# Designs tried in a protein design run: designed miniproteins, single chains. Part 72

Each design is a single chain, and the fold is of that chain. pLDDT is the mean over its residues in the fold that is shown.

## One batch from the design tools (miniprotein)

Design m2499
Fold by ESMFold2-Fast:
Structure m2499 (fold): chain A 99 residues (1-99)
Amino acid sequence: MAEELLKKGEEVYKQYKEGAENRIKASPERGKRMAELDLKIGEAQYRYYTAQAEYVKDPEKGKKLLEEAQKYMDEVNAEIDKENAREGAVVRALSEAGA
């Protein structure tokens, strides 16, 4: 179970990393910021799965790691919300400028 959770975390991180690389290839300028967020999401999920693996071996230590992983996920989600708000503001400004 713990070994499977670690493997799952690595697979999820790899998927987000490949997604990030594909976004940069498709649109180097616009894809760069979204690629950075994809990597952070992948890292957040990796931390969550590694924390779950530790919880199986040492519940007390694993519980603290799960709380830290959740806090990191919350921080990543806040960055996503901030970037979405920023892009919305840019689109509005461009529309107001007639571009």
Scores: mean pLDDT 77

Design m2500
Fold by ESMFold2-Fast:
Structure m2500 (fold): chain A 62 residues (1-62)
Amino acid sequence: GEAAREGARRGAELLEGEAREKGLAMLEAGADAAQAGAAANSIGSRLEGEAREEALAAGLAG
C-alpha cells in the first residue's frame, strides 16, 4: 500500500550522493508507477513539445 511505498522512499532518502538518486529512481520506476504516470500527465499539461514528451516517456518507461 501507500504507507509501504512512503517507508521505502524515506529509506532511500537516508542515502547520499548517487546511491540516493538511484534508489529514488528505482522506487519511482517500480514502486510508484501509477503516481509517476499521474504526475507526468499533470506536468505534461503545462509543458509543450519535447519537454512534455520527455516527461511522459520517463513516466511510461517505469
Scores: mean pLDDT 52

Design m2501
Fold by ESMFold2-Fast:
Structure m2501 (fold): chain A 56 residues (1-56)
Amino acid sequence: SLDEELRERLKKIADEYFKKLEENKGATQEQIDEIHAEFSRKAREAVEEYRRRKAL
């Protein structure tokens, strides 16, 4: 289902985000902020695509 596909996609995005944070514990605040921004963008795009497909 679309709901399951969204959940799977969001889980992968979250897993990647936490892995990058763990691998970048010594990174600059600017680099950490970019990782946060990337996560937010990917999650938003996934939800927007889900909403578009759900409206069809």
Scores: mean pLDDT 85

Design m2502
Fold by ESMFold2-Fast:
Structure m2502 (fold): chain A 76 residues (1-76)
Amino acid sequence: SMEKALEPITEGEKNYKKALESKTIEEIEKLSKESIELLKLALLNLPESKLKEEIEEKIKKFEEETKKKLEELKKK
């Protein structure tokens, strides 16, 4: 099942970086949602491992960073 996790991890991380670099609320919301969904899909296909733990931590960090950025942008 590791093979099924690798692609969504790569795509999730790519979308995560794009979300943090984006300047519009719409783009950030779209890319962050897609990234989180991909990383959660990866978790379903990973056995208990250091990698699974790292991805779970990344999801939490990404959600927090995205929330903060969206709050700042909404203030205009």
Scores: mean pLDDT 78

Design m2503
Fold by ESMFold2-Fast:
Structure m2503 (fold): chain A 74 residues (1-74)
Amino acid sequence: SDEIRKLGEAAERALKEGDKSEEDLKGLGFSIVLLEKAGATAVARRVRAEAEKKLGKENVERAIELGREAYEKL
């Protein structure tokens, strides 16, 4: 859907422009969680793999944790 495409673009932008700050990690993680919940599992997996290469696995796990917390508060 157009919404899934926009979520993917937002996740890629967050990864390109963001750093390892908690605020940027939360934004990245939230976008990945939204992609997973929308059923865009292949896109979410690709973004996660790219994020792990740039930020490291530990930072990506923290991003997903923060993103899940943000999703649960919707």
Scores: mean pLDDT 84

Design m2504
Fold by ESMFold2-Fast:
Structure m2504 (fold): chain A 98 residues (1-98)
Amino acid sequence: SREELFKKLGLELPSEEELNIPPEERTKDVISKEPFKNPIKLDSGHILSGEDALRALSVEKVDPISLKPVSDETIKKALDVSIDEGVELLEEGVKKVF
């Protein structure tokens, strides 16, 4: 569950208002609460910093915002982004994978 995931991460559960902010209106990562760094788009459409996405996915293979399952391919992208900084995240209408 979302509560259990955030407990395992050692973080407070975000408010329902924070969780319901559309991706395009988010200025900060929901996990770190800092501006996005090496952002990665999850299968749900939500964006996290690469390192924070990797951290959450290492605990449970679910999106921490939507609780939808995340594919192994997306987990690998999070690893690549956090290590290499070479992956450009999806922009509106454009995606890059390396």
Scores: mean pLDDT 65

Design m2505
Fold by ESMFold2-Fast:
Structure m2505 (fold): chain A 82 residues (1-82)
Amino acid sequence: SAEELVEEIRERAEEAARLLEEDREKATQMLAEISKELYELDEEAGKIFEDAAVGARTGALTREELLEKAERAVEVLEKSLK
């Protein structure tokens, strides 16, 4: 369901946010996987996580910014899956 997908994305984004300081390479890989999966459902949501993965890879993405991006992607998905 859309609710289960949203919760899964939220949980994965929180784990990636935790890993940004401890294992940035792993966080980047997780965000890239989320982006790839979301592009199959909604281009805008996929792009939000693609931008997050690029930011993680370059060290420009903060935990707070990632969580804000995740909230935006969730909002986009909820509208797209109606």
Scores: mean pLDDT 86

Design m2506
Fold by ESMFold2-Fast:
Structure m2506 (fold): chain A 67 residues (1-67)
Amino acid sequence: SASEAVKQLEEAVFAGDKERVRELILSNPDDEELLAAARKAIDFLRSMGRDDLAEVVERELERAERE
């Protein structure tokens, strides 16, 4: 479900695990909730001063979306 994938994405984001982020997005490319959650995670991390983690998520999200 979207909730499971979103939770796993959040965990991968905080761990800086770019491979897991990419796999979750690529496995559910039509899941707008997952993609929206990834974009919200970027904004949230930046607001918390976690720029490095935000950059990792942004990079992998762009790679997945621009394939």
Scores: mean pLDDT 74

Design m2507
Fold by ESMFold2-Fast:
Structure m2507 (fold): chain A 79 residues (1-79)
Amino acid sequence: SLLEEVEKLYLEAAELYHQGDLEGAIAKLEEALRLLESSPDADPRVIAQVYRHLGALYREMGDEAKAAEYFARAEAIEA
């Protein structure tokens, strides 16, 4: 199911983050985002949460512009 696939990608992203692989963690979360955005049944709150995680990781990488974009997308969903 979509939920099981997203949960698996989330766990893989967390594992990569713990190993110091920020680029790998971002790639897994971007894959989860693609699955969520392609599903009409996706919970917008879950999408907002993935945006926040991507924003935090890009900020840690020093990409402040991408971090700001993802945080803004999360806020737009929660407004």
Scores: mean pLDDT 86

Design m2508
Fold by ESMFold2-Fast:
Structure m2508 (fold): chain A 62 residues (1-62)
Amino acid sequence: MELEKGDIFGDGKVDERELAAVENLADVNSDGTITDEERKKFIPPGKKEPDPRVEEARAVLK
């Protein structure tokens, strides 16, 4: 993680579970910066569980 000010873990009081949910929705749903093929290479099974809603939003956003 590249948090210099520590907004999320320092001042933001954001839990890892909440951060993971927002990050998945923001990256895949909102911006669509992560592709399905690249996601499988970087996100192994057990790290971030993909929801059907996330994949549907990604397809619509695309």
Scores: mean pLDDT 49

Design m2509
Fold by ESMFold2-Fast:
Structure m2509 (fold): chain A 65 residues (1-65)
Amino acid sequence: SIDETSREMLGLALAVDVGARLEIREVDGEKRLVLITETDEQHEAAERAAAELRALGIPVEVRRE
């Protein structure tokens, strides 16, 4: 499986690409990647990108601020 550092780097790359902010949260000892979006258009782009990561087994959450 993809290691923790690679997951964080992929999350950061997507955050930069879609203009979102990356937050890393710990839930029950597991690190979770959260993309924070500021516009509806940014949110749609982030959800599409996050869906591809989820298909690879990388858990990513997208939030609208």
Scores: mean pLDDT 77

Design m2510
Fold by ESMFold2-Fast:
Structure m2510 (fold): chain A 81 residues (1-81)
Amino acid sequence: MSPEEQRERFKDRVEALLEEALGAGELTPEQARAALKIVDEGIEKGLSLKEIVERLEKAFGEKYPAFVERVRKIAEEIERE
């Protein structure tokens, strides 16, 4: 899988996770938009999935460690393919 394909799949899976978290009341719409913006900016810059996860951890790791851990697992699964 190319790095570009990995970033596209990562975004799709993170968007699905954000929709699930919004439906469960775990994140506000504002927080979901902020998380998606970090992912989009990382993809535009050509960052690795690990670097995008590190940016999400910096923004959300203190208050939403479970969300960040789920995102990290998504990145690891994609990197194995």
Scores: mean pLDDT 83

Design m2511
Fold by ESMFold2-Fast:
Structure m2511 (fold): chain A 54 residues (1-54)
Amino acid sequence: GVGQSGLVTLARAYAERAGVLQEAEDASGWDVGSLHKKALELFKRAEELEQQRR
């Protein structure tokens, strides 16, 4: 599966995409909220992988 580093990279990509959309369009767009939520999920999974390695 995707390693912890890969999950963090994906989370950053989702967060950056949300930021670009927020600047280009209305900040209240539901797509922006979905991207932020996905980034949080990926960060949480990365934390779980770190906990398993400890």
Scores: mean pLDDT 66

Design m2512
Fold by ESMFold2-Fast:
Structure m2512 (fold): chain A 75 residues (1-75)
Amino acid sequence: DEEVLEGVRKSILSAARAAELGKTEEAIKALEAAIRELETTTEVSEETREEAIRLFREARRLLEAGDAEGVRALG
C-alpha cells in the first residue's frame, strides 16, 4: 500500500526530471500510461488506487501547464 504510493512519488519525480530536460511530452505520455494501468489493476486497494490516480493526474496537469517545479514539489 505505502510501497505503491512510494512508487508513484518516484514516478512523479522522474516525470519532473524529464520535463526539466525538455521531454515534457514524453513525461505526460508516461503518466497517462501509468493512470491507465492503475484504472485496470485490482492488485491495490481502492483507496490507494484512487490516491495514486489523483497524484498522477495532478502531475500531468502541472506538466501541461509547464510547471516542472510544481511536479517536483508534488513528488
Scores: mean pLDDT 80

Design m2513
Fold by ESMFold2-Fast:
Structure m2513 (fold): chain A 114 residues (1-114)
Amino acid sequence: DKELKEEEELILKKLKEKVEKAYSGSEEEIQETLALLIKAMARYVSAGNEELARETAEMLVELREKFNVSLNEEYKKEVMETTDLSEEEIEKILNSSAEEQMEILKEIEEKRIK
């Protein structure tokens, strides 16, 4: 329990470090970080890890608002291939609040369980 929590905190710390580097990075680093955050959030929602999903969604909103960015076609395709999210769903997530992003992903996951 405590060891698992420490491992989860280390993963979150690495995600936060990538977001911090993206703030002073190139457009390529920003795009890569956005794609990584969407993939991580989708994975956490699928695993039922709501707290990690929320933290990741908050980081995505922060990075998006700071640069007023959207995913380019190449990274959007990568996210679609790794998460089974549609282009429309990815764009909706990128334009949503952290709580709305979690709700969207939970609804997608619920449809997959059927």
Scores: mean pLDDT 76

Design m2514
Fold by ESMFold2-Fast:
Structure m2514 (fold): chain A 108 residues (1-108)
Amino acid sequence: SMKEIEEELRELLETGREHGLEELAEELVEEIKRALEGDPGAKAKAILLSAELQAKLNGATEEQKEQIELMKKIVEKGEESGDYEKALKAVEYVAAGDVEKAEKILKE
């Protein structure tokens, strides 16, 4: 599984370079590495950056753009409060399309 992860990260960096998104791809890879070490803030950022990269590579619907904007606000609030576990749960629900559950977690 570690070899498969290393290969996926390499492919991500190559895709980023090919499409002029190298900086975003490098930032995503760094957050994925920290997330694998158990950092919930890094995992939340990796989910957000992955969505942003996909949107730039493939385009995004208006709904997907709104989800990315909400994830960005959640991550920023997590950084300000230090409550990265709450931010991660909320971001995971937004990524799954469950905005109502994400909003409920943020009110807890």
Scores: mean pLDDT 87

Design m2515
Fold by ESMFold2-Fast:
Structure m2515 (fold): chain A 93 residues (1-93)
Amino acid sequence: MEREKLGKELIEEGKKKLELGELALELLTTPAPSLSEEDLKKKAEVVPILWEKSEALKKEYPDLPPEYFLTKPALELIEEGERLIKEGRELLE
């Protein structure tokens, strides 16, 4: 039935969001001298994705430092990923 397919898709999507959020948060909070060339390349790829999400937050919180507009979306991706994994597991049981 459709529940099994939906459950597996939610778990997979949740894992991708969780991994992206955790990677983004780590790269944003790690000092640049501690980042490898590979880490810097990954940071260049994830930052634009987070920037689109931060656009709405800029209107709500204009006085916050720009770095907070990237860290909050990363944390939201982690929370959403964990929620989707939980929902997907519940559908498979």
Scores: mean pLDDT 70

Design m2516
Fold by ESMFold2-Fast:
Structure m2516 (fold): chain A 73 residues (1-73)
Amino acid sequence: SEIDKLLKEMEELVKRIKETNDVEEAQRLLSEIVSIYKKLRELKPTPEQRKKADELISEAVKAYRELIKKAKE
């Protein structure tokens, strides 16, 4: 239940990174996602929950890098 709530929060923050055009906002959102990820890891998630959290981190990092790339053009 708590882990599922944290996963949902991470999903919402990843969506916000994908929707923002502000690099500073995206950096703050990424930091928040990382903090949630660390908290989730401490709760000893199942392998399936851990895989989902790892995928969400990967998506967040990818979205952030794409935003930086777009800002530098």
Scores: mean pLDDT 84

Design m2517
Fold by ESMFold2-Fast:
Structure m2517 (fold): chain A 66 residues (1-66)
Amino acid sequence: SVLDYESAIRVVVAHLLPDASAGDREDVVQETLLRALAKADSLRDPAKAPAWVAAIAKRTALDHLR
């Protein structure tokens, strides 16, 4: 499930937002999970799930920097 990637999302978010507070990083992690869950049914190839989730995490973290 998408929740199986939570720890990987946390690592990516920590790497992209090292100067953010722990609370801000947690908000980005939760937003990434919500975005992924909302779009899970549009994923055409389940084997691409890890890369797909990582892309959502990166976009969400970059949105936070605006």
Scores: mean pLDDT 76

Design m2518
Fold by ESMFold2-Fast:
Structure m2518 (fold): chain A 72 residues (1-72)
Amino acid sequence: MTISKEELAEKLLEAGRKVGGLKGPTREIGAALGELMGVSPEGGYAIVAAAGRELGVDPGDAEALARAILEA
């Protein structure tokens, strides 16, 4: 799935807000991102986990991960 880095960062920040803050459990942030992207909760979790691994950022820190994506 191809998505702009700006759109991905915006959806990630929205997912963080939906789970009660910009930092939380990776699975909850991933599930919310999946819903916002129109994919499964497991798909959203996989996207967040992969981005965190590739960028060297805690995938549970939605703000830090979104910033790293925008600066990539």
Scores: mean pLDDT 77

Design m2519
Fold by ESMFold2-Fast:
Structure m2519 (fold): chain A 69 residues (1-69)
Amino acid sequence: MANEKQVRKLTDAIAKAVQAGNIDGAKQMVKFLEETAGKEATLEGLREAKARSDSKSQQILDDLIEELK
């Protein structure tokens, strides 16, 4: 099980990948996080990462959230 701190670390890495334009890498990390922490924890972590990201990254993170739900 991933704890809240590990979810945060992984969602920060996802946000960084999105910001760098590495959308495929971000999608792979989202799948890994869902498998490790479960769908609900992944969605909440992605929402928190979105709130702290720039506007372009927020749009892409929102798309990832919508695909996962």
Scores: mean pLDDT 80

Design m2520
Fold by ESMFold2-Fast:
Structure m2520 (fold): chain A 65 residues (1-65)
Amino acid sequence: MTLEEELRRRTLARPRKPGKVTKSPISGSDLYEDEAESPVPGDRRIVRKEDLEEYLKHSELKKLL
């Protein structure tokens, strides 16, 4: 494995791990970070970038003025 390939894999797929510390009273041993590959939430991240840019334009104009 190479550093470059690992970085590419992470950037390309953008594997978002919903690290959620959950405690199951039934099991009593689910206290740990849950790592899962969710391709769906990856799409939302792209949309958020666009939204941020639009907000910046509005805020910048108001603050600069």
Scores: mean pLDDT 47

Design m2521
Fold by ESMFold2-Fast:
Structure m2521 (fold): chain A 99 residues (1-99)
Amino acid sequence: ELAELEKQIEEKIAEAAKYAELVRQGDLSAVKKMNEYLAEALRLLAEKLRLLGAPEEVVEQIERLAEAFEKGASDEELAKLYTELRKLLGEPSEIPVRP
């Protein structure tokens, strides 16, 4: 089950990346396909993380990203949501005063 989810997630992300390249070249018809693949990948990722007992906050943020992609949110909004997800996953650039 988990191995199948991982493979599907990787495949969806790879497809989304191909369409993202087309969007950068001005092919706006690729935006919908890119968003569809990203939304599918995120839904599968949320399911995988829920099965692994990940924090609900992380799962909810991923589901919000998937919903935004499905609704065709702007690139700026999607980038913002992706940045918030990265913070939740412990990818901060700034190291505050050590606790």
Scores: mean pLDDT 73

Design m2522
Fold by ESMFold2-Fast:
Structure m2522 (fold): chain A 82 residues (1-82)
Amino acid sequence: SAAQQIQDMIDALDRNFIGVLRRRYARGRVTPQQALDMVDRARANMLDRIDTYIDDPAQRAALRQRVDAIVARARATIAALS
């Protein structure tokens, strides 16, 4: 289902995104501002997919909350590495 595909994408984002940011930061390949811009873009893209493909309002809200939790953790990680 579209809901399952989006959940799998959110799980992949949670698993991989912070690790990618940490590796790029350790290699000096991103500034803190560039890392924050990546977080904002990832959030916008995922919320757009949720709004486009998920019809149930309660499920939409739950998936948005999961994305916001990942974004909060990513921002906290960037702050700790800066």
Scores: mean pLDDT 84

Design m2523
Fold by ESMFold2-Fast:
Structure m2523 (fold): chain A 68 residues (1-68)
Amino acid sequence: MTPRELLEKEVQLFAEVIQYYLENPEASKEELREKAIELGKKLGLSEETAKKVADQAYAFAKTILEVD
């Protein structure tokens, strides 16, 4: 997988994880990691990369949606 292909697949996974979180706002960070691993495997991404993407997606979504 080239760096460009890796970026394209990581962006796709990020979008899918964000969408899942928007539909399931009670999902834990660990649930998002498991979902990302499942989806990432279909995209040819490693578990480590999928977990990283899930963590980034969760942090991003939480920051945008969190209103004190």
Scores: mean pLDDT 81

Design m2524
Fold by ESMFold2-Fast:
Structure m2524 (fold): chain A 99 residues (1-99)
Amino acid sequence: MIAEEIVKAEREIRELLANQEPSEEVLQKLEEIAKPTEPDVEYLAPGFAAAQEKAGGDTSTDEKTLAGLKEWEKEATEEEKKRLERIKETLKEMLEILK
């Protein structure tokens, strides 16, 4: 499931950033990788908000965020799924930079 892979990758990125105190050069590379997906994130934001509300409106834990994303993914259009795949691949690329 795309939702599960995104939540896992995002968690691993947060853990690596917390443990490594990355240099400005590394942070700049991460920003450059992330920038192309900003339109995809903006496009998906209303759908994520609706799914989050449907799942109880709580994103305080990875488990609750994952529940909301899984509900959204069930009803997602092909275009929305394609954009989510781009976000997933971008997060994986960011992980490779941090590892």
Scores: mean pLDDT 73

Design m2525
Fold by ESMFold2-Fast:
Structure m2525 (fold): chain A 62 residues (1-62)
Amino acid sequence: NPHLEEAARLLSQVGNATVEDAEALLEILKSEGEATLRALLEAQTGDPALADRVVALLREAL
């Protein structure tokens, strides 16, 4: 899935991230929703713009 690969690539810029990590985040999006996922990513990365881009890519993966 190219959207999951791109999400993993963006996350790897701030830490080691794999496609499996992106798949886990997609599951959070499906179960808990976009606002929860965005808040989690913002807390983990310290980068709201990166969090928004990752959320957008995971939505395209749905």
Scores: mean pLDDT 82

Design m2526
Fold by ESMFold2-Fast:
Parts: C-alpha cells; sequence; structure tokens
Structure m2526 (fold): chain A 65 residues (1-65)
C-alpha cells in the first residue's frame, strides 16, 4: 500500500479535520490496514501526544513496519 493510500485512509477517520486522530480513531485506522490490535496499540502509544495522534507521524510509523 502506498503512502498516499495510507494517508487517505487515516484522513477518513479524522472527523475534526485537524490532521490529528483520537487514540480510538488511530487504532481503528491501523486495524483497517490489517495491523494486529496489539501492534496498533503499541504504535499509537509511541506517537500519541496529549491524547492525540498526528496523522503524518502515524504514516511514518506504519511505513517503517
Amino acid sequence: MSREEILAIFRSFDKDGDGYLTRVEAIKALLSLGIPLLEAVEIVAEVEEDGKVNIEELVEKVLKL
């Protein structure tokens, strides 16, 4: 899956349109890519700041898996 495809999926979960996902939205987005729940939780924990997940940082983490 390309970087643009991953970005499009993550943006579809961004209900606020601010470039950030909630923890729950980020986990759901990662699960939609076929990432196992435990890995999704660990990825979110690594990129989360103040209860929000930056979409660009999340994409970078997924691309390095």
Scores: mean pLDDT 80

Design m2527
Fold by ESMFold2-Fast:
Structure m2527 (fold): chain A 57 residues (1-57)
Amino acid sequence: SVEEIRNLLQRYGLKAIHLTDLFPTNAPSLPEDFLIDNEQKLQLAAEKLDQWRQDNG
């Protein structure tokens, strides 16, 4: 999940991305959005994405 987000940022040449941009279009039960602009937020985003996939997969 952390590596997934890092690979996405590298692939698109981005330094930051919104949490909700990581989720499928029209995904249900989205967590509160935030900008992933540092290592702590990247870890938090990975945890929230993994939790959402467990709860909605």
Scores: mean pLDDT 78

Design m2528
Fold by ESMFold2-Fast:
Structure m2528 (fold): chain A 97 residues (1-97)
Amino acid sequence: MVPEEVLDAEVELALTEIQAAISKLSYERAKRKGNKEEMKQSLKDLIETLKKGIEAARRLAEVAREHGLDSVARQAENDRKFYEEELKKAEEELKKI
């Protein structure tokens, strides 16, 4: 049975994933329109969301390990690493604008 605090942490991470997807779509729309101001704002929003996602994934990994859910903890660590790489890409893209 999955503990409540693990479920809460999974919901927090999932909400961050949804928000990151929205920011990426906003960036792509702004890019197609050639609106550099909107592109810059969407990337800044994405960067802040990815930072929150890194912390959410870290928290999920910690609470999952406390409850012996090693597979959930490993998935959360992979999500954290993915978010760290996406953050680097977003920061480099922002420098090009």
Scores: mean pLDDT 88

Design m2529
Fold by ESMFold2-Fast:
Structure m2529 (fold): chain A 88 residues (1-88)
Amino acid sequence: SSVPGPRAAAESRALPDVIRELKEAIENLKKGEPKGKVASRASAADMRYLATLYDPSLTEADAVPPGELARLRQEYERLKKELDEAIK
């Protein structure tokens, strides 16, 4: 399987990047009709995987200003719910 190696540690994803990817995934699911349930679920599973890459503790450390962090957390939670609705 193609998995990220040690290089991936240098390209860690921050909350804003995960949020952007979730937004795009949700829009794609809403706009484009899935070629099949299997394909749609596979895409949604990949997007859920991306969502799990976000770790609030890591983001709090040094990646995002505190004032923006609270708003981004709210966006992330909303996007997770939107994604769950889009794949149902």
Scores: mean pLDDT 56

Design m2530
Fold by ESMFold2-Fast:
Structure m2530 (fold): chain A 72 residues (1-72)
Amino acid sequence: EKEKLKEEVYSLIESVRKLTDAQKKNLDLLFENSTPEELQELIDIIKALNEGKEFDVERAKELSKRFNEILK
C-alpha cells in the first residue's frame, strides 16, 4: 500500500538521479505526511515525465513543491 508507493517513487527518481541516504530519509518523512493518492499521482507524473509524455502541470507543481525542497 503506502510502502509500495514509496518504493515506486524511489525507483522512478533513482532512474533519473541518484538519491543520498539523507535525501531518502527526508523523502520518507514527506511520504509519511502524504496521502496514498498524492503518492500515486506523483508516480504517474514521474512516469509521464520520464517517457516524455504530457502530464498535468498544475498537479505536478503542487506535488513537486514538497519533494523539490528535498531534492534541491
Scores: mean pLDDT 66

Design m2531
Fold by ESMFold2-Fast:
Structure m2531 (fold): chain A 68 residues (1-68)
Amino acid sequence: SEMDKLIEEFEKKAKEAEKEAKSKGELLARLLQIASDTVDRAKELGLSKEDIDKMLKHMSELIEKLEK
């Protein structure tokens, strides 16, 4: 599904950001930007509110794990 592809791309970009970020603050800023861009792309593709809410939950959970 388009949602699964966007989640996979988000996870890949998040791992790249984790490797490249020089501080915890930089990592958080990069992760929030990637999440924002992913949501915008989902809206452009016409994903349902239910699918976007599922993506937001998944992205939020991953960001929380990376902040610890």
Scores: mean pLDDT 83

Design m2532
Fold by ESMFold2-Fast:
Structure m2532 (fold): chain A 63 residues (1-63)
Amino acid sequence: SSSPFAGLPVHLLVGLAQSELDSEELDEASLRAAKEAAQEALTIDPNNAQARELLAQAESLLA
C-alpha cells in the first residue's frame, strides 16, 4: 500500500528504477523495486517516457 519510494522526486525515482534494472543479478526483489519506483514516478509525472519504459521493462521481466 505505501511505497518505500513515496515522496521522492521524479528524477530520483527514475534513477532508482534504472539502477535496479541495471543490477548484476536481476532477482524478483530488484524487479519489484524497479516497478514500484517507476509507478511512483508515473503517479507524479504520467507523461514521463523514461518512467513508462522502465515500468514496462520491469513488468515484462516479472511476467
Scores: mean pLDDT 80

Design m2533
Fold by ESMFold2-Fast:
Structure m2533 (fold): chain A 65 residues (1-65)
Amino acid sequence: SELEKKAERLQKELSKLLGEPVEVKVEGDKITVYLSGSDPFRTGLGVGMVEMLSWATGLVEVVLR
């Protein structure tokens, strides 16, 4: 599905950008991004990017583990 393709791309791109594995899942009609919250800078960057995508699409949520 289109959501699955978007989730796969987002996981790959965020993992590269943040320099750590990021988990992205399709949950219902949305994409959920799970961030470790271990590093304030990386977490802030990741949250900022996901919030922009959420604002633009309404399809993406961020969760801190």
Scores: mean pLDDT 77

Design m2534
Fold by ESMFold2-Fast:
Structure m2534 (fold): chain A 80 residues (1-80)
Amino acid sequence: SMEELRERIEEIIERMRELIKRLLSLPPSLEVAILVARLTVEIAELEFARKYEKDEEALRRLIEEAERLIEEAEEWIARL
């Protein structure tokens, strides 16, 4: 349902915020700065979509894109 998708987006935003916090605890680097910037933009897009997007399929695609970014960032951290 639309309500369940919006709740999932809220959970993803919280996960991304925690991931930014983890990244910012690492030694400063350009790669960290880029990942933080990408996560910050994605959070903004999800916040906007959660409030204004009415197409369930569009919300599902945004969720999938956000989950891929989380996986990319977590994989990068794991390679340190």
Scores: mean pLDDT 90

Design m2535
Fold by ESMFold2-Fast:
Formats: C-alpha cells, sequence, structure tokens
Structure m2535 (fold): chain A 59 residues (1-59)
C-alpha cells in the first residue's frame, strides 16, 4: 500500500467512524478522536478534521 493509499483509507475510516458517533457524541469529541487518529498515523490533522466534520454534518 502506498502512503497515499494508506492516507485515503484512514480518511475513509475516520469518516465512517464519525458517522457512527455523530448521533451520540458532540462535534468536539468527534474532532478530538479524528485528530488523535491522524497524529498516530502521520496524516495531516486538517484532512482528518475535514472528514470528521463532513461526516457529522451529513448525519
Amino acid sequence: MTPEEAREELLREIYRLSKRLAPRQSLETILGQARFEALRAGVPVSEAEEAARRAYEES
């Protein structure tokens, strides 16, 4: 898996998890989780936050 493919896969997972959390968790909690996953995986925090925010707004 290329670094780009790994990044895209992680962003899709963050989106999916954030969609599942949105009905029961605050936006701040969801963004915090996305930041944590991004930092762990070496993905830009801004991209993870955008994926999580989009998931929350589309819930």
Scores: mean pLDDT 80

